# Designs tried in a protein design run: designed miniproteins, single chains, continued (2). Part 87

Each design is a single chain, and the fold is of that chain. pLDDT is the mean over its residues in the fold that is shown.

## One batch from the design tools (miniprotein)

Design m7012
Fold by ESMFold2-Fast:
Structure m7012 (fold): chain A 94 residues (1-94)
Amino acid sequence: DLKKGKELGEKFKKEAKEYSKGEPDEARKKLTEKAREIAEEASKLSVEAQVEIAKEIAKSAGESEDIKMTQALIGGAIRVIGVGIDNELEERRK
C-alpha cells in the first residue's frame, strides 16, 4: 500500500514535470486534472499512502513558479490527505 502510494506520487511528479515544459495554461489544466485523479485513487488507500502522495504533489508545487498552479497543487495535496487524515487525527487527538 505504501509502495503504491509512492508509485502514484512519483508518476504524478513525472507527469507534472512534463506538463510544465509546455504552455502554462495547458500545464495548469492538466496538472489540476491529474491531481484530482490522484486524489480519487489516494482516497481508497491507507493514510500513510495518502501522505506519500501528498508529499509528491507538494514537491511538484514547489517546482512551479506559477503561484496559481502552486495553490492548485497544494489544494490537491491537502484534499488527498484531508479526508483520511482528519479521521485518523480525530482518533489520535485523544
Scores: mean pLDDT 66

Design m7013
Fold by ESMFold2-Fast:
Structure m7013 (fold): chain A 83 residues (1-83)
Amino acid sequence: SMAELQAKVDELLAKLAEFAEKKIEEAKSTLDDDSFRKLAEEITRVVQRAGAEVLAALQAGDLDKAEAVVEKAKKEIEELVKK
């Protein structure tokens, strides 16, 4: 049902937001203010782009694509943190 798809998408987006927030908070203790601000901005852009793509996938009824978008976004965030 659409309600079940919406609930799963809401859970995926919540988990992505929690993952991003945790990575930003971890970086705050190790980076200077300028490096932290740049990293936080880049992570925020990844989350915003992924959110838009997940909503588009939901509108198409494509849960597999929504899951793939979130997985890709998490990997992009991990790569940003490694720099």
Scores: mean pLDDT 85

Design m7014
Fold by ESMFold2-Fast:
Structure m7014 (fold): chain A 72 residues (1-72)
Amino acid sequence: MELRRAILAQDEATAVALTRRLALEDPERLDLIVGSLIHEIRDPALRRAILEEVVRHSPDPRARAGARALLA
């Protein structure tokens, strides 16, 4: 999975772009990846950037609510 690799490599630009793409093409898989990996991201800027893309672009209101809770 490209997004997982970008997150683990701490490539913020690629992670943001892939998060936006998955929000549009495969929101269910995006939810699974974010749910499993977000707590493994130790860089707070990268974690925030990914969560902000979920809030902005995910069509799933529950995914957006979860991302907002993690941003608080």
Scores: mean pLDDT 76

Design m7015
Fold by ESMFold2-Fast:
Structure m7015 (fold): chain A 70 residues (1-70)
Amino acid sequence: ALDDLEAVFHKYDKDGDGTLTYAEAKKALTDAYGVSPSDALIRKFDKDGDGTLTLEEFKALVQATGLLEN
């Protein structure tokens, strides 16, 4: 389901801050796609180092899990 990455992101953005925590990102990928990325992988895409992922960082993480054909 590549058409709704933004909808998945917003569904798990419980803070409403336009970012996902590592826990929310893991839950989004587990619940929506059946994959559980490691904390180390998530941290690799966290450019801010603030423990949150932007939509673009989340998209890059999804690509790294093999869910996108890039």
Scores: mean pLDDT 73

Design m7016
Fold by ESMFold2-Fast:
Structure m7016 (fold): chain A 57 residues (1-57)
Amino acid sequence: GDLVRPVTPEAAARLHAAGATTALVELLEEDGDKVTVKTDNGNTVTLPKKDVEVVGK
């Protein structure tokens, strides 16, 4: 899937707490103003779409 990176400290902290070891995580789903992403340890996190940037396709 597409790759996503956080653009706010809050989104970065949530991804790190979910086990992300890199700034890039996999985009699973977009739902309106929210995105669901998967970290490299297999956890999923829902973040505001405005707090992340899609960088890979």
Scores: mean pLDDT 77

Design m7017
Fold by ESMFold2-Fast:
Structure m7017 (fold): chain A 79 residues (1-79)
Amino acid sequence: EEEEKIERILALVEKMLDEGYSVDEIRQRVEKEFGKEVADIVERVIRMAKDLGLSKEQTLEILRRRLREHFGLEKIKVE
């Protein structure tokens, strides 16, 4: 159920990135559909990826990992 939610978030973000939406527009859409905490994660990952010059694929991989950590599906070190 949480995995289905994560896949829906990733699909929305990928679609919006493909359609050329800004990080602020993506954040607003995600906040409306999935709430503020998820929107904060999405915004942070996209801004970091843009600053580092990461590809869309790399951005989505990082986002999946962060969302899995947030929903307690991954036992990765969280600081």
Scores: mean pLDDT 81

Design m7018
Fold by ESMFold2-Fast:
Structure m7018 (fold): chain A 68 residues (1-68)
Amino acid sequence: MAGEAAAEASRAVGEAMRLIEEDPEKGIEYGREKAEEIAKKYPEYASGFEAALERVEEEARRRLEELE
């Protein structure tokens, strides 16, 4: 992946994870919004970023399900 794109993805993932701990719905929404933003800037790398963010979102959703 391009370094700049990877940096944006890492930042988005970190922020989404932090938001998910406070408000899982907002964290997931933020992650999706950032994934779309990155896909527009770096369409050739979009699938890679989607996979990374999807994994984070899935982990957060599983955590919430375990609590319920």
Scores: mean pLDDT 71

Design m7019
Fold by ESMFold2-Fast:
Structure m7019 (fold): chain A 100 residues (1-100)
Amino acid sequence: MENFYIRRAEFASLLQLPDSELSDEEVSLKEAVERALARFKEAGVDPSKSLPAALIEALANGDVERARELASQVGEPVLRAVTALVNGDRATIDELLVPP
């Protein structure tokens, strides 16, 4: 998870910038995060009761300290999903973060 911690601040900054200041790849990543959060909300997943959803929400809000704490508590499949989200791997995001 070293790479996840390094990219956390960059990812938080990316989500705070307007689309006009982002590359096409960064806009795609921002859209992928927003889609994942929307899927969790539609499935009725409460971030206060789900570590994966709480971690994604903390990353989206730029809460660096909370994201770090949650990342240490989740298992490898969830860390893989979050890493794919941060890296903009839409295929892996769609596969691993689909609600039940």
Scores: mean pLDDT 55

Design m7020
Fold by ESMFold2-Fast:
Structure m7020 (fold): chain A 78 residues (1-78)
Amino acid sequence: SELEEMLERVRELIEEARKAFEEGNLFEAEVLLALATMQASIGLKIAKKLGDEESVKRFEELLEELRRLEREVLEAIA
């Protein structure tokens, strides 16, 4: 499904962002997090429009994970 493909893409971007962060590539991590957040936000809007409550919850969980990772990256820059 389109939503399942979007969920997978967001997860792949999170994995790449975590790898960049662990390697000390803070700017790359920020760019990947921004892209993942944008895609997850679009997926959430689509899921809400379709009434797919399970996908809504999955995208909301990914957005919360992205917010936590963003805080870690910003703290490393400071």
Scores: mean pLDDT 88

Design m7021
Fold by ESMFold2-Fast:
Structure m7021 (fold): chain A 78 residues (1-78)
Amino acid sequence: SPELERILEKIEERIKKLEEEMKTFSPADQARMRAELERVRELAEEAKRTKTVKSQLLALVEMIAAESELYLIKRQQE
């Protein structure tokens, strides 16, 4: 859908924001977050290739999961 395509266009910006925020994390947490963000990129590229609603939603769900993980790491450091 056009709405999901616009969201996918913003995934790289969302990834870059998380990469900036995680710079203050421990090396172990940075490695964990990098693995999660690599998974998001793989799913986003698959969604761009297949252009199916299912693949687009899967990429978005994984992006939200990565954002949630970053938030939990930040909270544990308080």
Scores: mean pLDDT 84

Design m7022
Fold by ESMFold2-Fast:
Structure m7022 (fold): chain A 87 residues (1-87)
Amino acid sequence: SAMEEERERLRERLEEMFSHLTPEQILQLLELEIEHLKSIASTLTPEQIERRRLNLEIFRELMHERYPEYSERVDELYKESMEILEK
């Protein structure tokens, strides 16, 4: 399906990004993205919101797989991001 193809594409892109960064750098980038998201959330279309939700879900899955020791912090940031996207 189109959603499965989009999910796989996003996962491949995130895996490539992860290969060049430390887990601390990845978490710092997510924290910066959350601050940016707070400023733009009200301007996002429903399609853009769904795409960001999908990206966050895949990010969470990859961090749990590669850096399980950071899973609690990842889940906190994921929860905060999802709440912002709920409007």
Scores: mean pLDDT 83

Design m7023
Fold by ESMFold2-Fast:
Structure m7023 (fold): chain A 81 residues (1-81)
Amino acid sequence: SMEQIEAIEKVLLKAYLLLADGRSLADIVAEIERLSRRYKVPEEIRDEIIALVREMVERGLSVEEARARLEAFFRRLKERL
């Protein structure tokens, strides 16, 4: 639904902003969990976002690479919603 798409976009945008601000993985995951609960993002999608962010942080991706990966993830996800 459109509401589900908007909710996911808000979570992804917040994750990106925290990544760009150099926040810890623990802080980013906690915020994703909080916002996913607030905006009623399905647990399966929440867990996919957390897994993606964890991978990007562990690999030390640049802010530009992280943005591109999050944008690509969101585009693919919209095809399933």
Scores: mean pLDDT 87

Design m7024
Fold by ESMFold2-Fast:
Structure m7024 (fold): chain A 66 residues (1-66)
Amino acid sequence: SEIDALKAQLDEKLAKAVEGDLEAAREAYRIAQQLVDKGVTSMIPDLIAASILMTAIDFERKLKEE
């Protein structure tokens, strides 16, 4: 199903995001948002996690660009 495919993609992108991949974190956020919009509210923690990862990675990148 489309939901199962999105969940698989989300898992892959979150795995890359925790390693510091900002684009993977952005993709994880978009996928988690799509799942929540489709009524999969169990993905709200993943949406929050992706948002935190995006913010943390971007902040770290900005600090290095002083």
Scores: mean pLDDT 82

Design m7025
Fold by ESMFold2-Fast:
Structure m7025 (fold): chain A 61 residues (1-61)
Amino acid sequence: APSAAQLAQLRALLRREAALLREAGASPETVDRVRQSAVDFAVTELGVPRAEAEALVREAM
């Protein structure tokens, strides 16, 4: 499982991504796809439980 510091860094990166998507005028469908990819990445690559990953992505983006 990732450390609290790693989760904080992931949250910061997701907030940056959300800001970039907003600035680019990304569609709701594109934003949703990016959110889903972020959840899947956190679960499969970082070992974050799905509920925690979903909450983290929702809070950050």
Scores: mean pLDDT 83

Design m7026
Fold by ESMFold2-Fast:
Structure m7026 (fold): chain A 71 residues (1-71)
Amino acid sequence: MSEEVKELVRKLGEAALRGDVETARELAEKIEKDPSAPEEVKKLARELVEAAERKDSARTIELAGKLAELV
C-alpha cells in the first residue's frame, strides 16, 4: 500500500471524527480510485462513501476506524 493511501486514510479518520462527512466521502472516493489500494481497503472505502451519502456519521466513523486498522 502506498504512503499516499495511508495519508488519505489518516485524513479520512480526522474528518470522520470531526463529523465532516462530505470531506470523509471525498477522501474515501480517492482511496477507492487508487490502484495501489488493496481490495479490502477499496471495499471499506466504497461502504464509507455510501454511509456518508446517507449522512450516517456513526457508520462513517466506524468504517474510518476499520480502514485505519488495515494501514
Scores: mean pLDDT 83

Design m7027
Fold by ESMFold2-Fast:
Structure m7027 (fold): chain A 65 residues (1-65)
Amino acid sequence: VSLRSELGKLIAEARSLETEDEGLLKAIEKAETVLANPEATDDELQKAIDDISVQVLKLAVDKVT
């Protein structure tokens, strides 16, 4: 599966959390901008994936601590 497909899936999953977490919302906005750019590099796509993943993980950890 392409990095674009993985990023799109992560954005959809993050949005499904219906969170008001500013960090996650900001990461989603940046990721959508990267995904909308047809000239985005694999490095930019991977960074967007990593940024969303970190915010999602942080939100999950905060829920159990």
Scores: mean pLDDT 77

Design m7028
Fold by ESMFold2-Fast:
Structure m7028 (fold): chain A 67 residues (1-67)
Amino acid sequence: SEEERRELLLRAAELVAKKLAHELSKTSKVISVEVKVLDLETAEITITTEKGTITRTFTFEELLASL
């Protein structure tokens, strides 16, 4: 269902966001991490550090490949 698809996409995006935040934390202080589901195929991850903000859009396939 669409609801199950959104839930899977959100969980995958949260895991990828956590992984990206962990990598960034090695060289800068991570201030905030935000995940936004845009549709059934795409999610946006925004990570703010002391050095600036990084925003990336991922397809569901890209999220799964990044795990």
Scores: mean pLDDT 86

Design m7029
Fold by ESMFold2-Fast:
Structure m7029 (fold): chain A 70 residues (1-70)
Amino acid sequence: SETLILLLKLTADSSRFVAERMKETAEKLKAQGDLEGAKKQLAFAKKNEEKAKELLAKADELERQYKIQK
């Protein structure tokens, strides 16, 4: 449904927002000399970005199905 597609897109946006904050934390850790901590934060950010990409792909698939089943 259109509402489910919208919810998937909103959830993906939230995951991207979390990833951006993790990248900001990584930059601060790097400035403090904590290279290992920065690396871990960047890895978590990448996972959240990947999750957002998966959710957007599912939303796109549902939009295609919706157009076909109209």
Scores: mean pLDDT 84

Design m7030
Fold by ESMFold2-Fast:
Structure m7030 (fold): chain A 80 residues (1-80)
Amino acid sequence: MSAEELAKRAREVVERAKRLIEELGRKDPSISEEDVKKGKEQLEGLEKQIEELLRQGNLKEAEEMLRKLEEDTEGLEELV
């Protein structure tokens, strides 16, 4: 998989995860607007870390981080 393909997947997964966090926040009254905001900020941080790894040519670590993010996103889907 190329750096461009990994970057595209990372952006798509982050966007999907952000939507799931927003939906979970609407569904679960125990999740505050601040929790949703913090979750989105953490996702943006992960996206930047993946982009930085790709910029450095560290495709293996970028792919491993992306895989973990995809797994976490699937877990969010089960909660929503």
Scores: mean pLDDT 81

Design m7031
Fold by ESMFold2-Fast:
Structure m7031 (fold): chain A 68 residues (1-68)
Amino acid sequence: MAFKVINRSGNDAIAEKLTELLSKFDDIKEGEYVEIDIINGKTAISTIPAVSKDISLAILEFAKEENL
């Protein structure tokens, strides 16, 4: 099952890139998802529930590359 990305930021380009990145992971569990929100005027990414360390690090690296 593909990792579910919930985009609340309105930035479709970031949501598509993140979906593509996460599609490379095989250890995704049913019910795991990522939210893209705007917090204090900045785009932010959060994972719910707790995901694997590898997925968490990939999301953190992605956020840094996209200047989030």
Scores: mean pLDDT 68

Design m7032
Fold by ESMFold2-Fast:
Structure m7032 (fold): chain A 55 residues (1-55)
Amino acid sequence: MDEVVRRAAMHDLGLSEEELEELLAMPREEAIAWLQREKGLSRAQAEGALDALRL
């Protein structure tokens, strides 16, 4: 899928390129927990955001 969609998701979440690389290197559950802690997302929001970033 598309780099443009991934960039839009990054912008909406306030993610840097460094944060994205770290997040994508994590197992799914660790990435969800990170998004909940650092970005204040619910589990459902974190799952949707991660799916958009992992396209």
Scores: mean pLDDT 76

Design m7033
Fold by ESMFold2-Fast:
Parts: C-alpha cells; sequence; structure tokens
Structure m7033 (fold): chain A 74 residues (1-74)
C-alpha cells in the first residue's frame, strides 16, 4: 500500500515523464533542453528506484524516456 510520500513522488514523476514524452514526440526540445531534461529525469529515476525498486514498471518507463531523449541528441 503506497505511502503519502510515495503517491506524491509518483504523481510528480508522472507529470514530468509525460511532459518530456509530449515535447519529444512534437520535436519541441532543443539540444540544450534535451540535455537538461535528461538530467532532470535521471534524478527522478534514481528517487523512484530508491522507493519502488529498479524492476518497477515506472522506473523502467522513466529509463525508456531517458533513452529516447539521449537518442534525440544528434
Amino acid sequence: MPSREEVVLIATATIEVAGAEFMLDRNLLSDEELQEEIARLQEIRAELARMLGEDHPFVIRTQEVIARLQKALA
């Protein structure tokens, strides 16, 4: 059963990950903005992994979005 802190982190991470996907899918990010977003999502992923575990679907999803942002850097 999730704690209040866990729910708040999941909600915040959901918004940040969805926002990054939306911007990436519409090609709205510059190379500099891509680097900043990668750094932000890596911090979010680390916190999610600490609370939920490395194999949690949301941790895996966040890593997939990070990989897509990294691939967009040409």
Scores: mean pLDDT 80

Design m7034
Fold by ESMFold2-Fast:
Structure m7034 (fold): chain A 65 residues (1-65)
Amino acid sequence: MLEKLAETLGSTDDPVAQIAAEKFRKAVEAHRNGDGKESAKYAMEGLDLILKASAEAQEKYTQAL
């Protein structure tokens, strides 16, 4: 799931979405390496950025109208 989010966000020209994609990639890598603490840290940072990216997408829709 996180890999799919990283792919989707990374394909966007939104810099916040691109940073979120990098955070989720790091979270997946840490999880695979057995580092649950680092995985949780990056996943949390990525989730926060997703919320900000969502707000930016809404702003773009409003400005396009």
Scores: mean pLDDT 71

Design m7035
Fold by ESMFold2-Fast:
Structure m7035 (fold): chain A 100 residues (1-100)
Amino acid sequence: MAEKLMAANGIEPLSAEEAEQARAEAEALRRRAEELIEEGKKADEQGDYEKAIELYEEAIREAQRAEDLALRAGDFELALESAVLVVEAASNLTATKSKM
């Protein structure tokens, strides 16, 4: 399945070094997504719903990229953690939109 995703993107299978780099990038993106979710929650608490929406949308993008890189690196735990952040950000986005 991972090889099929790599082939679809026209990318060679990752070497061990490339997998390690992808994992490191995925961890950084996952942490960025967590920070954006926390910033979005603060904006929502302050009644700045437009800012909260923008922050949650950015968190979804960062978390999705983290999931994709983690899957390519074979780090299924990091991929799952990143997928959970996508769901959390999307849920918060929906809740904030319901207040508008």
Scores: mean pLDDT 83

Design m7036
Fold by ESMFold2-Fast:
Structure m7036 (fold): chain A 84 residues (1-84)
Amino acid sequence: MSLEELLEKVSKLDPEIAKLIQKGVDYEKRGDLVKAEKSYNEALKKIKESDLPEELKKEVTKYLIEKSIEIGVKQLEEAVKKVT
C-alpha cells in the first residue's frame, strides 16, 4: 500500500493519527530527524490505543517502524560523517 493510500484510509478513521504521520514525514523531509522520530513514536502509541481495524494497524505500524529504522540509519550516517 502506498503512503498516500495509507494516509487517506487513516485520515478517514482517525485524522489525528494521520496528522502525526504527515508531521513526521514533513520533519524528515526538512532534516529534523529528532522531531520526525518523536512524531512517528506518538503516532505508533495512538495507533496501538486506537479503534482502527487490525489490518490497517499492522500496515501503519510496519510503515512507522520502517521509518524509525531509516531515521536511525540517517542519524548514524550523519554522526560518522562528522568524525571522518
Scores: mean pLDDT 79

Design m7037
Fold by ESMFold2-Fast:
Structure m7037 (fold): chain A 72 residues (1-72)
Amino acid sequence: SDIEAAADAQVAGLIDYAKVASAEEVQSLIDEIDAALAWVDTSDLPPDVAAIARRALERAKAALEAILAEKE
C-alpha cells in the first residue's frame, strides 16, 4: 500500500541517518520511537494503519539499537 511504502521509505532514511549520527542522537531517536509506539497503542487509528505503523517503528527501533551497540 502507499502508506506502507511511505513508512518503509521513512525507516530507510532514519537508518541511513543513524549510521552517521552520534550515539546520543541514535539513543534520542530510539526514545522517540518508543514514545511513538506507545502513542500508536493508545490511538484511534484504523487497525490496519496501526499495524503498518507498529511494524515500521519496530523495524526502525531494531535497526537503530543494532547501530547504537556498534558505536559503544
Scores: mean pLDDT 80

Design m7038
Fold by ESMFold2-Fast:
Structure m7038 (fold): chain A 77 residues (1-77)
Amino acid sequence: MKGTAVVKAEGTYGGGDLYVDGEKVGRIEVEGNSPEEIAVNGALLAAGTVQALTGKAGRIVESEAKGDVGVGVAEAV
């Protein structure tokens, strides 16, 4: 099971969508002091969601910010 958070940074606020195995499961909001920190905080929500759904630890496997768009990916391990 793979969780993906896609967040758009605006100042200290990041808003976006959470996906599980490619399907949108909800909207998310995160805070951070940079687009990179907002992307990491999105990835942490993806990891927690994967853990809640699988009962296995969610690990962050990717976290990237490109301009104001951050993508964080987590997988069950």
Scores: mean pLDDT 83

Design m7039
Fold by ESMFold2-Fast:
Structure m7039 (fold): chain A 74 residues (1-74)
Amino acid sequence: MAFTEEEKEKAKKKLDLDGDGKVTQEDLKKLFEILSSPELSPAEKQALALEIFDIDGDGTVSAAEVEFALSITS
């Protein structure tokens, strides 16, 4: 259930949308704005979510991966 340090670093890099070396609530806000965009199809939103939240590289976005993304911005 715990992600490895390497997996966490990869996740932080993917979630660090502004490249400041930190995952902040602003990065999550930008991500949610992109995922909520009316210009993106459901398939595009799914592909983007998978690219960002697929921390362990298993090709699936799990609740644990989303929970981890929220925890590192707290």
Scores: mean pLDDT 67

Design m7040
Fold by ESMFold2-Fast:
Structure m7040 (fold): chain A 74 residues (1-74)
Amino acid sequence: SLREEAIRHLKEALEALDSGDVERAKQHVRRAYRLAVKAGDEEAVNLLTEALQALSRGDIEAAKRHLERAIEVL
């Protein structure tokens, strides 16, 4: 359930980025981050940290790659 909830939030984050809503994407990524921490998924936590850093730099394409990798690892 934690994995499925995190994946749903990451898919919503990707849709938000496609629509240009970076703040909505960050909110969904932060939610997925908390779920990944609770699940003990260190690889997903690291990828989501990199995605948030990319979003803070305005590197949308790097953020999308990290989010897609996090979905695969979860």
Scores: mean pLDDT 89

Design m7041
Fold by ESMFold2-Fast:
Structure m7041 (fold): chain A 64 residues (1-64)
Amino acid sequence: GLAQELANSFGISLSTAQAAVDFAQQLLDQGLSEDEAERAIIDRFSGNVRLAALEAFRRLLKQR
């Protein structure tokens, strides 16, 4: 699944990647724009987890 792919790609734990995916899904469900979602992710996460959450948001948005 997406969380496992992100865990492998960004060198983070599966549980951390799942949290990033869940947060990105929450932002999508709230109808936030890409700019608003990016800001929320930057405020919430740092380092590789931030990159994973940004990628999760982009992938979930495109798969809609």
Scores: mean pLDDT 86

Design m7042
Fold by ESMFold2-Fast:
Structure m7042 (fold): chain A 69 residues (1-69)
Amino acid sequence: LAAQGAQVYAQRCAVCHGAQGDGQVVKLSGQKLQQLLAGYKGAPSFAASLNKLPPQQQQALLAYLKTLE
């Protein structure tokens, strides 16, 4: 599951957030996971892209973000 999330992260998130969530825009870590899900309703372009992912890929991405903690 986390491996699938790593692939989603690399394709969708790494361009803005860095390869391991160390990018400038938002630091993506386990603690930010709930804020990401709650906050993207008012969506910057990254969050809008995330909202279009299939639920299975969203779950995989969340599992991967948990491993970054």
Scores: mean pLDDT 57

Design m7043
Fold by ESMFold2-Fast:
Structure m7043 (fold): chain A 95 residues (1-95)
Amino acid sequence: MIEEIIKKVKELIEHLIKDPNDFEKYQKMVKEIMKLLDKLSVEEQKEAFEEIMKLVDETLAKLDQSSPAGFKVSLSLGSLVTGIAAYVHAAQLEA
């Protein structure tokens, strides 16, 4: 369900803001989000990705990226978006 994925993404964003150096937990959270995406149809994956992009963009707009912590969060969010975009695009090509 898309709502569950969005909830997990919000939890991941909160974790990154609270502890941007806990990369191990970040990777585990990303893996769980990717597993949930695997259960969705291609159309539902597109919808989830659009909502994830919106959340990431809103978070990036609020971050002080001039700080070391804010910069690390922005890099992690950029990696998440790139990974999900590549995954969703690959799924669309297989469909």
Scores: mean pLDDT 78

Design m7044
Fold by ESMFold2-Fast:
Structure m7044 (fold): chain A 89 residues (1-89)
Amino acid sequence: SSNQQALQQMKLRLRVIAISSTIDVAETALKKNASKEQVDQLIKILKQEREIAKELLEQARALNDDTLVKQVEENIKRIDEIIKQLEKK
């Protein structure tokens, strides 16, 4: 129903905002000197967040919410960029 779709969109928006905030914290953490073990653990966490973001992307597409789709795609891109920076030689 339209009412149920509106509630789903609200929940997705809140989850997308939460992931964006987590990414911002991770980007800030890249400036810290971390051990190899800490870096490997962070990469694992970010890969987990990427899978969650992919699920949110499918939900946003199902709702035909182009703004949410764009926001989630940007979140996935930012996660991938952070992982790539952490995996630098």
Scores: mean pLDDT 81

Design m7045
Fold by ESMFold2-Fast:
Parts: C-alpha cells; structure tokens; sequence
Structure m7045 (fold): chain A 111 residues (1-111)
C-alpha cells in the first residue's frame, strides 16, 4: 500500500510540474506541488494545485489546449484526494487519467 501511494504521489506531482511547463508558467509552482506530495503534505499540495489551476485558466494559450490541461489538473486533484484518504488504487487510477489528458494536451501543442 505505501509503495503504491508513493508512486501515485510522485506521478501526480510530476504531472502538475509538466502542466505548469506546458502552459508556459513558472515551473516553481509545479515543483512546490511535487515537493508537498513527496513530504505527504496533501493539504498544501491541494492549495498549490488550486493556484496552478487559476494560473492555467489565465494563461494565453489555445482554448482546446487549456481545456485538456484543466482536465489533467482535475484528475491530479482527485488523485491527491484519494491518496490523502489512503486509497492507493483510486489515487493511481486518477494519476493515470491525468497522464492521459496531459498526453492529449501535448499532442495538441505539437500539431
């Protein structure tokens, strides 16, 4: 259980960092989400994720691309909430859904 939770935390934090970078934002906010999750500080991670979501919504990027990044952030939020409850299986599932949305965002940016 602990090993799966650690994988889910790392995946969620890594996706948040990737979203910040893809949106052309300061990567430090994504790095802070990852650090909070590595430390098991889920409440701080959720607060930082909300700030990241607000910055993505304000970003001057194509609307379709923005929608996919916001979709990925919503799945990251669900992964963190599941991890906070000790639900490793749900946390991993939501992290996987976040990665799928992020991969679609990458495809839109490359095309």
Amino acid sequence: MEEKLAIARYAAGGIALAIAKLAGLDPSIGEEVLEALENGDYDKALELLEKLREEVEKADIPEEFKEKLLEALKHVEKAIEAAKKGDAESALKHAEEAKEALDKARELKEK
Scores: mean pLDDT 85

Design m7046
Fold by ESMFold2-Fast:
Structure m7046 (fold): chain A 86 residues (1-86)
Amino acid sequence: SAERRRALAAEAQRLIDEMVKAIKEGNYEKAVELIDRLAELAREAGMTPEEVEKARNEMIELVKQGKPDEAVDVAARALAEALRRA
């Protein structure tokens, strides 16, 4: 439904914004926690465990490399797919 898609998009965007803040603050542990919460939302939206694990692992690797903008791009692509399924 449109309401479900809007709620999912709003929650995911909030988590992405918090993830970027955590990365900028050097809080790696918090960034990984937020990535795990995004993974939970993606699973609830109907993404397969394999798709969620792939996106999660790609985001964590990019965060480790100091590439927050690329991590946001991965999250945005996953969010678009989740919204298509919601």
Scores: mean pLDDT 81

Design m7047
Fold by ESMFold2-Fast:
Structure m7047 (fold): chain A 86 residues (1-86)
Amino acid sequence: DAVEEEMVERAKEAIAAAPAGSQLLLMASNRLSEESLERLREAAAEAGHTLHVSYPSSPLDAYQLVLVAEDAAGRLTALLHERVPL
């Protein structure tokens, strides 16, 4: 899906921009494919981050991705908030 691919690429860019050693939480409105999840986990690992993925149960007419980073000092930063209509 072209929309999922675009969202995954944006998420990868945001992961790469996160402070070193961050704990990352990715919230996605729809379940990502296993390939997309593996790519995101690999991107996080390469950057030295831990990635957690959550799927809210609300039905939505759009893809939504929210990425939040917690650095080693416990500071929270919103790195990505994307919504693409379906």
Scores: mean pLDDT 72

